Designed miniproteins, single chains, continued (5). Designs and how they scored, part 34

Each design is a single chain, and the fold is of that chain. pLDDT is the mean over its residues in the fold that is shown.

## One batch from the design tools (miniprotein)

Design m17158
Fold by ESMFold2-Fast:
Structure m17158 (fold): chain A 111 residues (1-111)
Amino acid sequence: AVPSAEETARRLRVMIRALERAAEEIRRDERLSEEAKRKAVEALERARREYEEILERLEAGELSPEEAVAEAQRLANRLGNELQENLSDEELDRVHAILDRSAAEALAEEA
């Protein structure tokens, strides 16, 4: 089924909150290097701003729900590639675990 604009907007808000929570947890993490924290947080903050732009364009009627989903997927892929390029395998695994937890918490708050 084609997602509604409201359902798509809800999913984008969950992603935005997940990225905000993940960035806060990464800043406080005692096991990541300061350089890894900086690189990860900068990538997550850029992605959050781009998700906010997708949401604003969707709510303005400038994007269809299908176009918003496609742009969000491209952004998620770009973020994943940027993190993989800038982090070691161990740092990447830790950041992924933080992102997964942050996404679960953001989804629970929306429910």
Scores: mean pLDDT 88

Design m17159
Fold by ESMFold2-Fast:
Structure m17159 (fold): chain A 71 residues (1-71)
Amino acid sequence: MKIKVTVEGATVEQVKEVLKKAGFTPVSIEPTENGAVVTLNVMEGYEEEDLKKIVDALEKAGFKASGEIIK
């Protein structure tokens, strides 16, 4: 399964570093006007748990984050 996370107030490099420290490897990170969009592969049955961990890690770093599970 894949998840897509939109991050505001962060550069691509800042998002990359937060995700690495949280133990996640993105498939892609695309810059946006206000931040970045991240796509990740997650294990089946862990989509909501991993999405919550990623959003929490980014928000604790001072960024706005929201995400969705891609079926």
Scores: mean pLDDT 81

Design m17160
Fold by ESMFold2-Fast:
Structure m17160 (fold): chain A 70 residues (1-70)
Amino acid sequence: EEDGYMLSVLETAEAKSGEMGTGARILLEIFKKHPNSKEPELAEAVEMVARGEWDPEKIKELVEKAKKKE
């Protein structure tokens, strides 16, 4: 399910250093704050990280949309 998948992807990416690792850490913190959030924007951000498509502006926008819906 999404919960375990998202957590695993973010923890794997966080283990990497640099920009992607830092961003994945931020996403992980947000996901932990909103464990009941199943917003498609959050899932899209995780998928982008999983694919190695690190765009901090786009990821931030997706995360903010997910947080806004709560």
Scores: mean pLDDT 64

Design m17161
Fold by ESMFold2-Fast:
Structure m17161 (fold): chain A 63 residues (1-63)
Amino acid sequence: MKKMKLSKGEQATYGFIKMLYAASPEEISDEEFEEQMIKLARGMEKMGFTVENMRKGVKKLIN
């Protein structure tokens, strides 16, 4: 596996998305999933979407 330098926000977003996918059936391999999620997490981080921001937003909508 290639070593990737992830920012704190990218790491948090990647972990959160990986957790959500683990709760759902998926047809892709873990290796391919990791590569796609890292790309997605980087894009989301650039747009200011982090796991912390997502959690805060969801909690605000629910509560």
Scores: mean pLDDT 61

Design m17162
Fold by ESMFold2-Fast:
Parts: C-alpha cells; sequence; structure tokens
Structure m17162 (fold): chain A 65 residues (1-65)
C-alpha cells in the first residue's frame, strides 16, 4: 500500500524525480518529498503526466500525511 511505501527510507534523487518535481512546480502544486514523488513514478512506470495525476489524487485523499 502507499502508506507502507511511505515508511521506507528516502530514495536517492533520480532524473525522473527531478523531472516530476519540476512538472509539479510549473503547475504551482504543493511541495512533495522525494519519497512521495518516487512512489508515484514507480506506480506509473515513470510516466511524468500519469505520476503527476496520481500524486495529486493521492494527496487529496490524505495518503501522504
Amino acid sequence: SIAEMLKQPEPPVTPAIEELRAYLAENRGPAFSNKVIAIALELNDNDIEAAASFITAAASEGLFD
């Protein structure tokens, strides 16, 4: 589950994490941790647009608190 993934140690920063973070910043979204961004990318096969939609939906459900 996402809650279980959030309890894992912080992953190293990858180019995909930086790309999704930049994408989210362009859309004035909330700041997310590298762990949250990495989980969204892993679940969406590193598709930036799909991961951005996923992270926004999951954040609205409070899954990242």
Scores: mean pLDDT 72

Design m17163
Fold by ESMFold2-Fast:
Structure m17163 (fold): chain A 72 residues (1-72)
Amino acid sequence: SDSSRRAQVRDLTRQGIVALNNAYTALDNGDTKSATDYANRLNDIADQLDSLGATEVSSFLKGQAKKIQDQV
């Protein structure tokens, strides 16, 4: 159902924003291992969002994951 899909997209988007904030906090603290782990989580969340048709937010999170990976 569309309602269920929208709820999943909202939940995954919220998880993505949390992971993104945690990744940049890890980078600011010099914790490259945690930053890498969060970048991998961002890619996993983005893939799930893409499968649900949330292509714009998926592309954004994949782009952020790449930027984080390029800094470690």
Scores: mean pLDDT 91

Design m17164
Fold by ESMFold2-Fast:
Structure m17164 (fold): chain A 105 residues (1-105)
Amino acid sequence: SKEEFKQNIIERGKKRIDELYEKYKAGEMTVEEAAEQFLLFVHFLRLEAKMLGLSDKDIEEVEIELLRYAIEKFKEIAKTVDPENAEKVRKLFEEQLALEQRRLA
């Protein structure tokens, strides 16, 4: 079903965010590099979702859920390792989230 596809995409997105978070914690990338990789991933995921026939509303809902999840992970980074740079990236994600929410309204 479309709902099953939507849920599968969300789960894959969260897994990718977790992988990027682990790479950051292992010192394999900066928080900014992790954020850039996540934004690229979301862009390609949006294209895949459109090709699979998800509605614009469903795609926006997926993006919002993934952005919220990423913001939550970057809040954890800010507390433990790199508060200044993590906070800058969090604000960029919050701005993206606000834009996507406006598109649903």
Scores: mean pLDDT 75

Design m17165
Fold by ESMFold2-Fast:
Structure m17165 (fold): chain A 70 residues (1-70)
Amino acid sequence: SHRELIKNAIKKAVEEGKEKVEVRIAGLSKEEAKKLAEEVAKELNVEAEIKVEPDKEVPGTVKVTITFKK
C-alpha cells in the first residue's frame, strides 16, 4: 500500500541516519500524497517537512520529499 511504502521508507531512513528520504508514489494526487505522508510521519512520531511535486521523469507519479527535523 502507499501508506506502507511511505512508512517503510521513513523507518529505514531514520535507522540509517539520513537527513531526508524521497518516495515516488503513483496513483495519488499531490494533495493526497502530502496528507498521507504527514499522517504517517505523525504516526511514527517523526518531525519532518513534507514537500510533494510532480515527478517529471515518471508520468503519473508524484515525488514526496520528507526532510527530518533535528
Scores: mean pLDDT 82

Design m17166
Fold by ESMFold2-Fast:
Parts: C-alpha cells; structure tokens; sequence
Structure m17166 (fold): chain A 107 residues (1-107)
C-alpha cells in the first residue's frame, strides 16, 4: 500500500539523517580546533569521514586529503560542507515535523 511505501521511505530517510548528524557533529568539532591545530583538525575530519564508510564521505575525505598541503583550503571546504549539511538537515527536519504534526491532528 502507499502507506507502507511512505513508512519505508521515512525509515530510510531517518537512517540517512542520523548519519548526516553524526558527520556534522564531527566536522563541527574539527572546526572548533582549526585555529589552534589546522593540520590535526583536518586529519581528524578526514578520519571521521573515512570511518563513516559511505561513498559520499569517502569521496569528500579523498578531496580533503588532496588539500593536505593547503590546510586552509581544506578547512574552508570542511566549513562549507558542515554549513550545507546543517542547512539541509534543519530544513528537512522542520518539514518532517510539520507533516507529522498535521497527520497527528487528523488522527
């Protein structure tokens, strides 16, 4: 049924957002230390992305590794990535909460 398909999609989305939030938290921690230890902060983010095991995180880790000789460029890429993840996560979370609230009001 359509309800079963929506439930399956919701479960898949939830799993993806849990992974996105974990990656965002790690990127935020790396950025917090960037002014003190830019090389170590970049390496910590690379390690965290590789540990997540997704093709997307591995591609980003590879890009950041190519910027190891220019840690400022790597940190700017990490900051932009964290910002984009935060915007995407917040926007979709708000949409899902609104939809859930409407469904609960109709029940």
Amino acid sequence: SEIDQLLEQAQQLQQQYDLMQANYDKAREALANADVDPEGSLQALIDALEASGTPQSQQLAALLRSLRDNPKAGLEAAAYGAYQLALGYQSLYDQLQQQAQQLLQQA
Scores: mean pLDDT 65

Design m17167
Fold by ESMFold2-Fast:
Structure m17167 (fold): chain A 65 residues (1-65)
Amino acid sequence: MVEEVKKDIEELLEKAKAAKDPSTRAAYFTAAVLLGVGYALESDDPEEREEILELVKKAMEEFEK
């Protein structure tokens, strides 16, 4: 499950990077962050939570560039 969620997040991030329109780019990054945070809130596995939150952190850093 976590691996599938990670792939979904990474796919959204790639779409955000490929987007030419700032609004579309922001929407894909927002979707990736919300998906990650949502999964982390529902997960009872600390390791999975940390892995997903680290991916969200990377997404936020990439969006800032």
Scores: mean pLDDT 78

Design m17168
Fold by ESMFold2-Fast:
Structure m17168 (fold): chain A 100 residues (1-100)
Amino acid sequence: MRLSGILVGGIATADAAAVEAEARALAETTGPIEEVLVFDSPYIPGTSIILLVFSSREEAEAAAARLREHFAGRRTGGRELSVALLSEASTESLLAYAKA
C-alpha cells in the first residue's frame, strides 16, 4: 500500500497536543487517516513534529492544502508552523524513525 504523509513542524512541545487535535480534526474532513504520530524534533530542541498518514495521495494533498491554509502564519514558542506534503519514501522513513 502506498502511504502519503503530511508533516506539521515547528511546533513548541507544550503546544503539540493542541496542534495535533486541530490537525487531526481538520485532516479527517478530507478522508480517513491511517496513523497520527507526534514525536520530538531531534534537530530543533523544544519542538515537536506531527506526522499524518493517508493511504490515498489525493486525500493527503487535499488535507495538506487545508492544513496550510489553517496554520498559515501561526506561531508556537516564537516559531511559525510549517506544513509539508511528503513523498512515499519520506513518509516510510519518518514512520520508521517515529516508531523506533
Scores: mean pLDDT 81

Design m17169
Fold by ESMFold2-Fast:
Structure m17169 (fold): chain A 114 residues (1-114)
Amino acid sequence: TQAELERARKEALGAADSALLLAENLLQKYSDSSVVQDLYEAVKRAVRAVKETIELDPSVAPELRSRLDRISDLILQGLLSDKDTALKLAQEALKLAEELLRYAEERLREARER
């Protein structure tokens, strides 16, 4: 329904904002880490692409939210862990953020070609 689609859209937008805030918090804690810097930039780019994709094709919002939640879970675990574990989790989150960016850009391209 239209109401279910609107709810999924709002949940995905909230997940995007949460992922960015978590990445910013991890960057504040480990500002000299190149992997954490790369993660922040990747999440920032992925969040931008996600928001544009949801505006043009809100039907993909549940998939985008699921991917953002997984990234957020890894970053949150990193914030609660020792430095070595946090950096390993940041590297995994970076891979997922880059995969999310590619997925969102593909969906955005398809939506624009309609």
Scores: mean pLDDT 90

Design m17170
Fold by ESMFold2-Fast:
Structure m17170 (fold): chain A 114 residues (1-114)
Amino acid sequence: SAEERIEELIERLRELGVKEVVLRLAEGMTAESLEIRQVSVAELQRALAEGLAPNVVLVVRSEGPLDEEEQEEIKELIVEYARLLSELAAAAGQPPLAAGQNLTITTEELPFAR
C-alpha cells in the first residue's frame, strides 16, 4: 500500500541522517484562522476521506548540514514521498497534492543536542 511504501521511505531517510519526517495540516480561510497541526499518515488519510482539502506541509528535520550525496538521495526520496501523498489524495477522491500548490516541502535543522 502507499502507507507501507511511505513507512519504508521514512526508514531510509532516517538511515541517511534525517532525524524526523513530519506532516502538518494547515486548514483555514485566512492567515489569522489558519490551524496548523502535526498528523500521522493515517490521520491525513482520514482527513482526505472526510472531504477536507488541506494544505499539507512535509517537514524534513536533520542535525546539521548533509553532504552532497546524502542531499541528492534525500531529494529523490522526498519526491517519491510527495508522489505517494498525491496517490493517497487521489484514492480518497481529492485533488492531487502538488508542490507549490497545496503541498509545501521544507527543511528544518535541529539544534545541536550535545
Scores: mean pLDDT 67

Design m17171
Fold by ESMFold2-Fast:
Structure m17171 (fold): chain A 64 residues (1-64)
Amino acid sequence: MKVIEVESEDPLKTALELAKELNLEILDIKETITDEGYLEVTVIGEKDGEQVIIIARTPLSKLK
């Protein structure tokens, strides 16, 4: 299992673009607001039997 963390003003778009670049099969997408005031998008993907998790987050202050 691999975990990739990234900060982006558009976390869903960034996570999906990373999943596409890595040729992942997307299994699940979760969006959560953290206690620290971040919008966090988790994309769970799979490639060649290996699970890859992409976590993209942005501070709520940067979200329009």
Scores: mean pLDDT 80

Design m17172
Fold by ESMFold2-Fast:
Structure m17172 (fold): chain A 120 residues (1-120)
Amino acid sequence: VEELLKKLEELVKELEKLLEELKKIETPDKDLKDLAIKLVEEIIELARELIEALRAGDLERAEELLRELEEVDGLLGIVLGFASIVKAPEEFLAKLREARDLVGELIKVAKKAIELLKKL
């Protein structure tokens, strides 16, 4: 489980770097950008709490946090869809796609960690 926890921490650091890059992108729709930033910040917070729950062996809390993380990722997907419709700058769209790819990997690694803990 240690290696999976390290991978989750690595993915959170990558999301934190992406968040700082996202904040620097100029877009005509500031409300859309602010919403995207808020969702990525919520994902980072949920991911950190999930890592702590996994370290504590709190399987129930980890499964709850994973569900919440999947819900916020779904909202980020809606934001990406809307940003595409309103033809937001390609740099902004690219960063939202990159964020969703990182979150998808984080969800996969978290599910693997939960399954390993269930076998203890």
Scores: mean pLDDT 87

Design m17173
Fold by ESMFold2-Fast:
Structure m17173 (fold): chain A 100 residues (1-100)
Amino acid sequence: SELEELVEELERMLRNAIATLEAMRATSSGETAAVLDAAIAVLRRALAHPGDPAVLAESAAELRRLWEAHRDAPAEVRTLLQLIIHELEEALARLREAEA
């Protein structure tokens, strides 16, 4: 089904995002490591509930709060978080449309 394909695409995106963040986390320390750990936890919760629009909306909002709170984080981390937020918001819009 179209909804099933969207969920599978979202799961793939989430797994890839988590892998990228974990790779960055492996070479990070201090505040940057804490931000990456928090982002990974948010995405793992989203991956556990990839068809739940409420969980995706909360995940995007939590990542936006991390992005806003940590302006001094490395540019690479901030850019990646912004990209993931955009991907989650796009996925959320597509899921809401498919479930309607």
Scores: mean pLDDT 87

Design m17174
Fold by ESMFold2-Fast:
Structure m17174 (fold): chain A 74 residues (1-74)
Amino acid sequence: SDVEAGLRLAASYAKRGDYELAARIARGLGRDDTAEGFRAAAEGDIETAKRHLERELARDPSNVAARAGLEALS
């Protein structure tokens, strides 16, 4: 699906620290908590980023972008 493919792309960018692009992709997919998490990470607000990504992963454990983001920020 477009959402699944997009989340894999966002995960790829998050793994290499390109949080700004990961945030834009997640926003385009309507994944608000994932997008806000990556935006916070791009701004250096690691605690806010983790909070948003953990909230998203609690709702959707299959969100590979949120998982990749949390791994990169740990």
Scores: mean pLDDT 87

Design m17175
Fold by ESMFold2-Fast:
Structure m17175 (fold): chain A 81 residues (1-81)
Amino acid sequence: VTLSPKAKALLEKAKEVLDRYLKGEITPEQFAKELVLPSPEEAKEFYDAVLKGETKFAEWLAERYNLSLEEAVKIIEELKR
């Protein structure tokens, strides 16, 4: 599946924000704010989903960023690399 420019931009932003979080440069609250997640708890679930290669967040990402479900799944798969 080819990512749309919007999905590709989200993937690049998520990679950057995740990298800063992993380095301890930002808090879970800042991580949630940067990705416009509803709470620090949702940010933790996003982080866990990426680490485990889970797609449980795909539906939420698709809804939140107006992407197809296939694009949301692809973003999560690419983030686990």
Scores: mean pLDDT 69

Design m17176
Fold by ESMFold2-Fast:
Structure m17176 (fold): chain A 81 residues (1-81)
Amino acid sequence: MKKEEEEKKILELMSLVADHFQREIDELRRSVKSPEDIKKLSELIKKYTELMNELSQAKSVDEAVEILKKYGFEEAIEKLK
């Protein structure tokens, strides 16, 4: 794969991850009723930040795929086929 094509695929993966987390964050915000719900929202935002930072440092699509598997996003990989 050409380097530019790999960079495009990594950006597509990052967009799918961002969309997924935005939906989860919006759903949790809508259901916040307790301090524990706020804690769950904070932990989700932290996980999202860490994942996006790791993806932004990925040097290849294969590396990005391994990062996504580590965070449990294997389904997002299949949607790129």
Scores: mean pLDDT 74

Design m17177
Fold by ESMFold2-Fast:
Structure m17177 (fold): chain A 73 residues (1-73)
Amino acid sequence: MELSERELRLEKLLALLMLEGGGEAVVSQRELADRAGLSVPTVSRGLRRLEAAGAIRVERVGDRLRIRPARIS
């Protein structure tokens, strides 16, 4: 599955946040949008595509998202 430049930028930001958070990131879609230079709808679509590509796993916790690396196979 091909990822767009925006989705790769989002993935790199998430990888950094997960590294800083000890294997997971807890952030809002707004915060990701602001830090990645994307709109909130673009972040939502990008997260869905990254999860479909097997890069991340996303769990919604209120207005926050808990994001971690997806399991391999």
Scores: mean pLDDT 76

Design m17178
Fold by ESMFold2-Fast:
Structure m17178 (fold): chain A 73 residues (1-73)
Amino acid sequence: MEKVTVVIEKIELDGETAYKVKKYVNGKLVDEVISLDENIKENIKKSMENEGYKLESEEVEGDTTTLTYTKEV
């Protein structure tokens, strides 16, 4: 079973709302990007679903959203 965690942090960048997205695979940081897309969470959910991942949990703590996905092999 593969575990993927995506952490989305709402930040301010030069007066604009931005989203810092960190992707972890089995606890290791594999990707980090900054997005200005307000629909980034929904776009991530669609992308993960298209790759065959199942959403196990969605946790919101302040400006941080943590999405945990698993895939059975």
Scores: mean pLDDT 83

Design m17179
Fold by ESMFold2-Fast:
Structure m17179 (fold): chain A 93 residues (1-93)
Amino acid sequence: MLKVEILSAEGTKDEVKVTAKVTGAGDAYVRAILANEDGTVIGEGSARAKADEIVEVTVKGKLPEGKALVYVSATDARGGQLGASEPVEVEVK
């Protein structure tokens, strides 16, 4: 079964680091999306992942302090949607 999961998410003042895994697919493009409590996208990051490998995605920028939700989506090499993780709450400090 194809699975996209967040293993960890850590917020700082200047970045959010997301560790994710894509299982059951070949090479994938992983995109981390950070949204505020209102559901507004406030940051994004992306990385390439190999099948069954752990990937680190960094969301950088001037992030507002406070609670946010991060989720990860994965696409194949042709841009086809593979899946998305459940959202994880993160505190931006």
Scores: mean pLDDT 77

Design m17180
Fold by ESMFold2-Fast:
Structure m17180 (fold): chain A 73 residues (1-73)
Amino acid sequence: SHMEEVKKLLEEIKKLSDKAIEAYKAGDTEQFKALMEQIQELVKKALELVKSEEERKLLEKTLQEIDERILAV
């Protein structure tokens, strides 16, 4: 379903965000930059895919959770 596609994409964004945080902590600036670029591309795709209010709220919540995790580093 469309909702499952959105959820799968958001899960991928979360996994890449975790990898970016790990690269940052390891001092791997090149890997961190590459992962952040991939995350930005996937976020853009997620914004294009969102069609319902429920999907939009899920996207917003996911982005907020990622932002909070980055700030905690």
Scores: mean pLDDT 83

Design m17181
Fold by ESMFold2-Fast:
Structure m17181 (fold): chain A 65 residues (1-65)
Amino acid sequence: MPASIPKEEAIALIQEAGKSLPKDEETEAVREFERAALRVITYPGDEVPRELWEEFLRAKERTLE
Protein backbone atom coordinates (compact mmCIF):
# COMPACT_ATOMS: atom_id res chain seq x y z
CA MET A 1 0.00 0.00 0.00
CA PRO A 2 1.46 3.41 -0.93
CA ALA A 3 2.67 5.63 1.92
CA SER A 4 1.05 8.68 0.33
CA ILE A 5 -1.19 9.82 -2.54
CA PRO A 6 -0.47 12.73 -4.92
CA LYS A 7 -2.41 15.77 -3.73
CA GLU A 8 -3.63 16.62 -7.24
CA GLU A 9 -5.13 13.12 -7.58
CA ALA A 10 -6.60 13.29 -4.07
CA ILE A 11 -8.29 16.65 -4.77
CA ALA A 12 -9.73 15.36 -8.06
CA LEU A 13 -11.19 12.31 -6.29
CA ILE A 14 -12.62 14.51 -3.51
CA GLN A 15 -14.31 16.79 -6.07
CA GLU A 16 -15.78 13.78 -7.89
CA ALA A 17 -17.07 12.29 -4.61
CA GLY A 18 -18.58 15.66 -3.66
CA LYS A 19 -20.79 15.57 -6.77
CA SER A 20 -22.48 12.44 -5.37
CA LEU A 21 -23.17 13.79 -1.87
CA PRO A 22 -26.83 13.48 -0.78
CA LYS A 23 -28.31 16.97 -1.22
CA ASP A 24 -27.15 19.89 0.97
CA GLU A 25 -28.08 18.27 4.29
CA GLU A 26 -25.51 18.63 7.05
CA THR A 27 -25.70 15.12 8.45
CA GLU A 28 -22.93 13.65 10.63
CA ALA A 29 -21.66 11.67 7.61
CA VAL A 30 -21.55 14.77 5.39
CA ARG A 31 -19.75 16.78 8.09
CA GLU A 32 -17.20 14.00 8.57
CA PHE A 33 -16.68 13.90 4.78
CA GLU A 34 -16.12 17.67 4.69
CA ARG A 35 -13.66 17.56 7.61
CA ALA A 36 -11.69 14.67 6.12
CA ALA A 37 -11.63 16.37 2.71
CA LEU A 38 -10.46 19.64 4.28
CA ARG A 39 -7.61 17.85 6.10
CA VAL A 40 -6.46 16.37 2.78
CA ILE A 41 -6.79 19.65 0.86
CA THR A 42 -5.04 21.77 3.52
CA TYR A 43 -2.22 19.30 4.14
CA PRO A 44 1.07 21.04 3.24
CA GLY A 45 3.04 19.57 0.35
CA ASP A 46 2.29 17.77 -2.91
CA GLU A 47 1.50 14.39 -1.34
CA VAL A 48 -1.09 13.39 1.26
CA PRO A 49 -0.21 10.81 3.96
CA ARG A 50 -1.94 7.44 3.71
CA GLU A 51 -3.57 7.92 7.12
CA LEU A 52 -5.34 11.14 6.04
CA TRP A 53 -6.42 9.54 2.76
CA GLU A 54 -7.80 6.47 4.54
CA GLU A 55 -9.74 8.77 6.90
CA PHE A 56 -11.30 10.46 3.85
CA LEU A 57 -12.16 7.12 2.23
CA ARG A 58 -13.95 5.97 5.40
CA ALA A 59 -15.89 9.25 5.57
CA LYS A 60 -16.79 8.96 1.87
CA GLU A 61 -18.10 5.41 2.36
CA ARG A 62 -20.42 6.61 5.12
CA THR A 63 -21.97 9.27 2.87
CA LEU A 64 -22.74 6.57 0.27
CA GLU A 65 -24.27 4.34 2.95
Scores: mean pLDDT 74

Design m17182
Fold by ESMFold2-Fast:
Parts: C-alpha cells; sequence; structure tokens
Structure m17182 (fold): chain A 98 residues (1-98)
C-alpha cells in the first residue's frame, strides 16, 4: 500500500503544479473579484481530486500496487520523485502568496 499512497501523492503534486501554474497566468489579467473566484475553483478542483484519490485507494489499490510491482517500481524511486515535486509545489505556492 505504501507505493500506491506515494503514487497518489505524486499525482496530486503534479495536478496542483499544473493548476497553480494556470492560476498564476490567469491572475495576471484578473480583477480582485475574478482572482477570488479562481481561488474558489482551485479549492473545488483540489477537493474533487482528493475524493477521486480516496476512491482509487478503496477500490483499485491492490491492482495499482500489483502493476507497480510488475514494472519493478521501488518505494525509493517514488519517494525521490515525490520529494522533487513537493519542493516545486512549495516554491510555486510561495509565489502565489505574494
Amino acid sequence: MEKVELLLEIKYAEFMLKEISELREKMKTSTPEEQQELLKELVKKREEFLEESKKLMEEDAEKIEKELEEKGITVEELKEKWEELAKKLGEETKEIAK
């Protein structure tokens, strides 16, 4: 199960990086009211992604774990990828806060 959890965390970080990048571009030309709506949309998309991830863990976790094992993907490989993405996500989030 640890490999599946790491894979979902990686997918979440990739999803958030894409959404934050798109948000930053839209905010450059947006009014304060539009910026507030864009932030609400980001929150909604995040919640939807987390709900879908929970369903995958409940329904398909064993299948995903088996596929990762068959491909020879290690926990260490997934941890390295997650750490790299988590660092990028942290940097992008700091830029939005300014």
Scores: mean pLDDT 79

Design m17183
Fold by ESMFold2-Fast:
Structure m17183 (fold): chain A 87 residues (1-87)
Amino acid sequence: SALEETFQRIVELLREGFESKDEEKLVEALEEVKRLVEQDESLSPELKARLTALLERAIEAARAGDWETAERYAKAMLHELLTHIAA
C-alpha cells in the first residue's frame, strides 16, 4: 500500500540520517520525514499531529547535538506509525 511504501521510505531516511554522523544530514532527514507524514492523505489529522510533534522534538534534539534523544523520539514516532499500519 501507499502507506507501507511511505513507512519504508521513512525508515530508510532515518537510517541514513542517523548513520551519517552529521547533524545537518540528520536534521534534513527528520525534516523530510515530517514532510512525508504531513503529505500522507491516509493518516488522520490527529495522528499527523502526534507524529509531527514527536518529529519536532527529534529535530530539536538533533539541532542540540543530542543524538540519543533524537533517536528516542524518532523511534517513538515509528512505533506510533507502525501500530497504525498493523491495526
Scores: mean pLDDT 86

Design m17184
Fold by ESMFold2-Fast:
Structure m17184 (fold): chain A 96 residues (1-96)
Amino acid sequence: EPAPVDMEKEAKEAKEMLEYLKKNPEEFEKVLENSNLGELRAFVFSFEVIKMVEEKKLSQEALAELIEKLRSLSDEEIRKRAEELWKELKEKLEKE
């Protein structure tokens, strides 16, 4: 039974994204504001994975549930969720 390789990759990508956001928060905020819906869906996924990694809750089941949840969200809900997650992450980064 091989260990899930995808989990290590997702954790690494989440860490790299978090390091980028720490260095370029204002630049990224402008990118987020000008992003299309496909880009916003990708950012919401990345932000949720970052949160799971930091809270030590990353699992195959959590990723599957996240993907299913994101698939069910409307375009308006994705925009709102991206804004909410970025505000939470930005406030946390500004306090550290």
Scores: mean pLDDT 75

Design m17185
Fold by ESMFold2-Fast:
Structure m17185 (fold): chain A 65 residues (1-65)
Amino acid sequence: SDEDLVYYLALRLEGPKGVKKFKQEYNSLSKKAKEVIRKYNVEFAKNLVMEPKKKDLELIKKLTK
């Protein structure tokens, strides 16, 4: 999902600690701000041909519970 791509970017840039920090910061944002960040980061990830591996998505799922 687009949300998974946003967390995948956080994982790639700052590792598991970055995912946890991003979850806290992201969940505090307004609905409008979340939409803007998702659109921007999804486009950025697609332009970099960033395809998350299944293992990365599973790690993100564990970190974001």
Scores: mean pLDDT 72

Design m17186
Fold by ESMFold2-Fast:
Structure m17186 (fold): chain A 84 residues (1-84)
Amino acid sequence: LSNDEKIAVLEKAIGELEELRKAAERGEVSTEEVIRAVERLQGELAKLGITLPPLVIRPDDSAVEILDQMIGLLKAKIAELKAE
């Protein structure tokens, strides 16, 4: 995959996570569901050669906090790819 293709995948992933964040703010999505979605996304990105730092999830973390961490990691990766 080119850097442009990787950036497009990451931007799509951010959009999906921002939708989940809005649902989490309304109490429509559980922390467990968010953890599963994030783990699945990390696995799909790894298959495309996009490696992210491991996300540290604590039992007291909210769904919104987990999503904000993941969105931040994706945005940082886009910035790295754009600088290359």
Scores: mean pLDDT 84

Design m17187
Fold by ESMFold2-Fast:
Structure m17187 (fold): chain A 111 residues (1-111)
Amino acid sequence: APVVRVEAPEKVEAGGELTVTVTNLGDVDATVGVGVYKKLPNGEELLVGFGVADVPAGGSATFVFKAPEEPGLYRVVAGALAGTATPTQYAALALNPLSGDSVAEKEVEVV
């Protein structure tokens, strides 16, 4: 099964580069989706950035996002599906990485 690990900085400057590295520690090739979510005061989250890539077993992919202009707490979510995704599955992973077979998360503070 795919097993994802996500790496992102603890802090990033507003409008700078947010570099997210996703590693597939599993034994099968995977399609990986990454979402960047803004934490809202009411506890809801807003998707502010996304990407999708194919990541082979033992491989990694680097996603470079423009860091949001608004300071605050953001959540980076990576989800993986086993094998090569169809175009529809790519779109689904980009919109909801939590639907992946393996999921990893990290918080990032935009300063």
Scores: mean pLDDT 77

Design m17188
Fold by ESMFold2-Fast:
Structure m17188 (fold): chain A 79 residues (1-79)
Amino acid sequence: SVLDEIRARVQEVIDQVRALAAQGASTDEILAVMEQRFQQLEDYYQSVLPTLSPEEQLEALRVMLDGAREVQAIIEAHA
């Protein structure tokens, strides 16, 4: 489903940020990758928006927001 695809894409962003932090990447590098990946996620969301009910749209936004908060927590712990 589209929601499963959004969940998978959010998890990929989280996993990439964790991997960069574990590899000793700079905070600036992690932030740049985060910005690029969240832009790609927003672009995907916009492309699938017409296929989603209002309830599914809200759930997708919640998943993306929760993912952004998790990424922020990883970056804060790394800095």
Scores: mean pLDDT 87

Design m17189
Fold by ESMFold2-Fast:
Structure m17189 (fold): chain A 65 residues (1-65)
Amino acid sequence: DEGLKLLKEGLETGDAGIILEGIRKLVEEGKVSVEEVEEIARKFNESDSIEALKKIAKEILKRLK
């Protein structure tokens, strides 16, 4: 659940580094696969990296509920 805490904190603070660390930890914890993250990232093909990253993080949180 360390990855989940980091994802929530990153979304609250708007910190891309914290969001990325949260995603990485969730993959390490087996809560989400690399393939699932890549699929979600493809759905949010945005020019603004932080906006795309926030959308990816929110979709991951929705799937973990």
Scores: mean pLDDT 76

Design m17190
Fold by ESMFold2-Fast:
Structure m17190 (fold): chain A 68 residues (1-68)
Amino acid sequence: SPEAAEAARRAVEAIHKTSGFDPETAAQAVYAAGLAAGDPEKARRAHQAVLDSKTPEEAADAAYEALR
């Protein structure tokens, strides 16, 4: 959903502003957001997409695209 995608993007941005680039923690946060939105398949894809990201910006974009 757009709301879940936006929430996940903001969570990823907040994590990376605090800790620097931390795709593992960001991936866990977007997985939880996807599950809360009721889509375990999108949650798993979002988790993997964030882990595969190479920058904080890529991670935020990947989370948004997977959950929208």
Scores: mean pLDDT 84

Design m17191
Fold by ESMFold2-Fast:
Structure m17191 (fold): chain A 77 residues (1-77)
Amino acid sequence: SSEEEKAIEAAKEMYLKVLEAFDYDLAKAQQVFDMDVESLRANPSSSKWFQKFDLPLEKFIEAYKKGFELAVEEAKK
């Protein structure tokens, strides 16, 4: 869906900035991503990021994972 595509792109842009901040240390970026997903699952209602998108929680997490994967692939170029 259009909302899924927007969430994927937003996640990609966010995690590219995370990768840059850690000098492209993939292990550190993975830790940040894992903590973000854990935090989101623990308290979805406090996530303003999740609330910005008209997506069910699991669809948002799938988009978030896809965006992270795309950021990692872009960082390898």
Scores: mean pLDDT 82

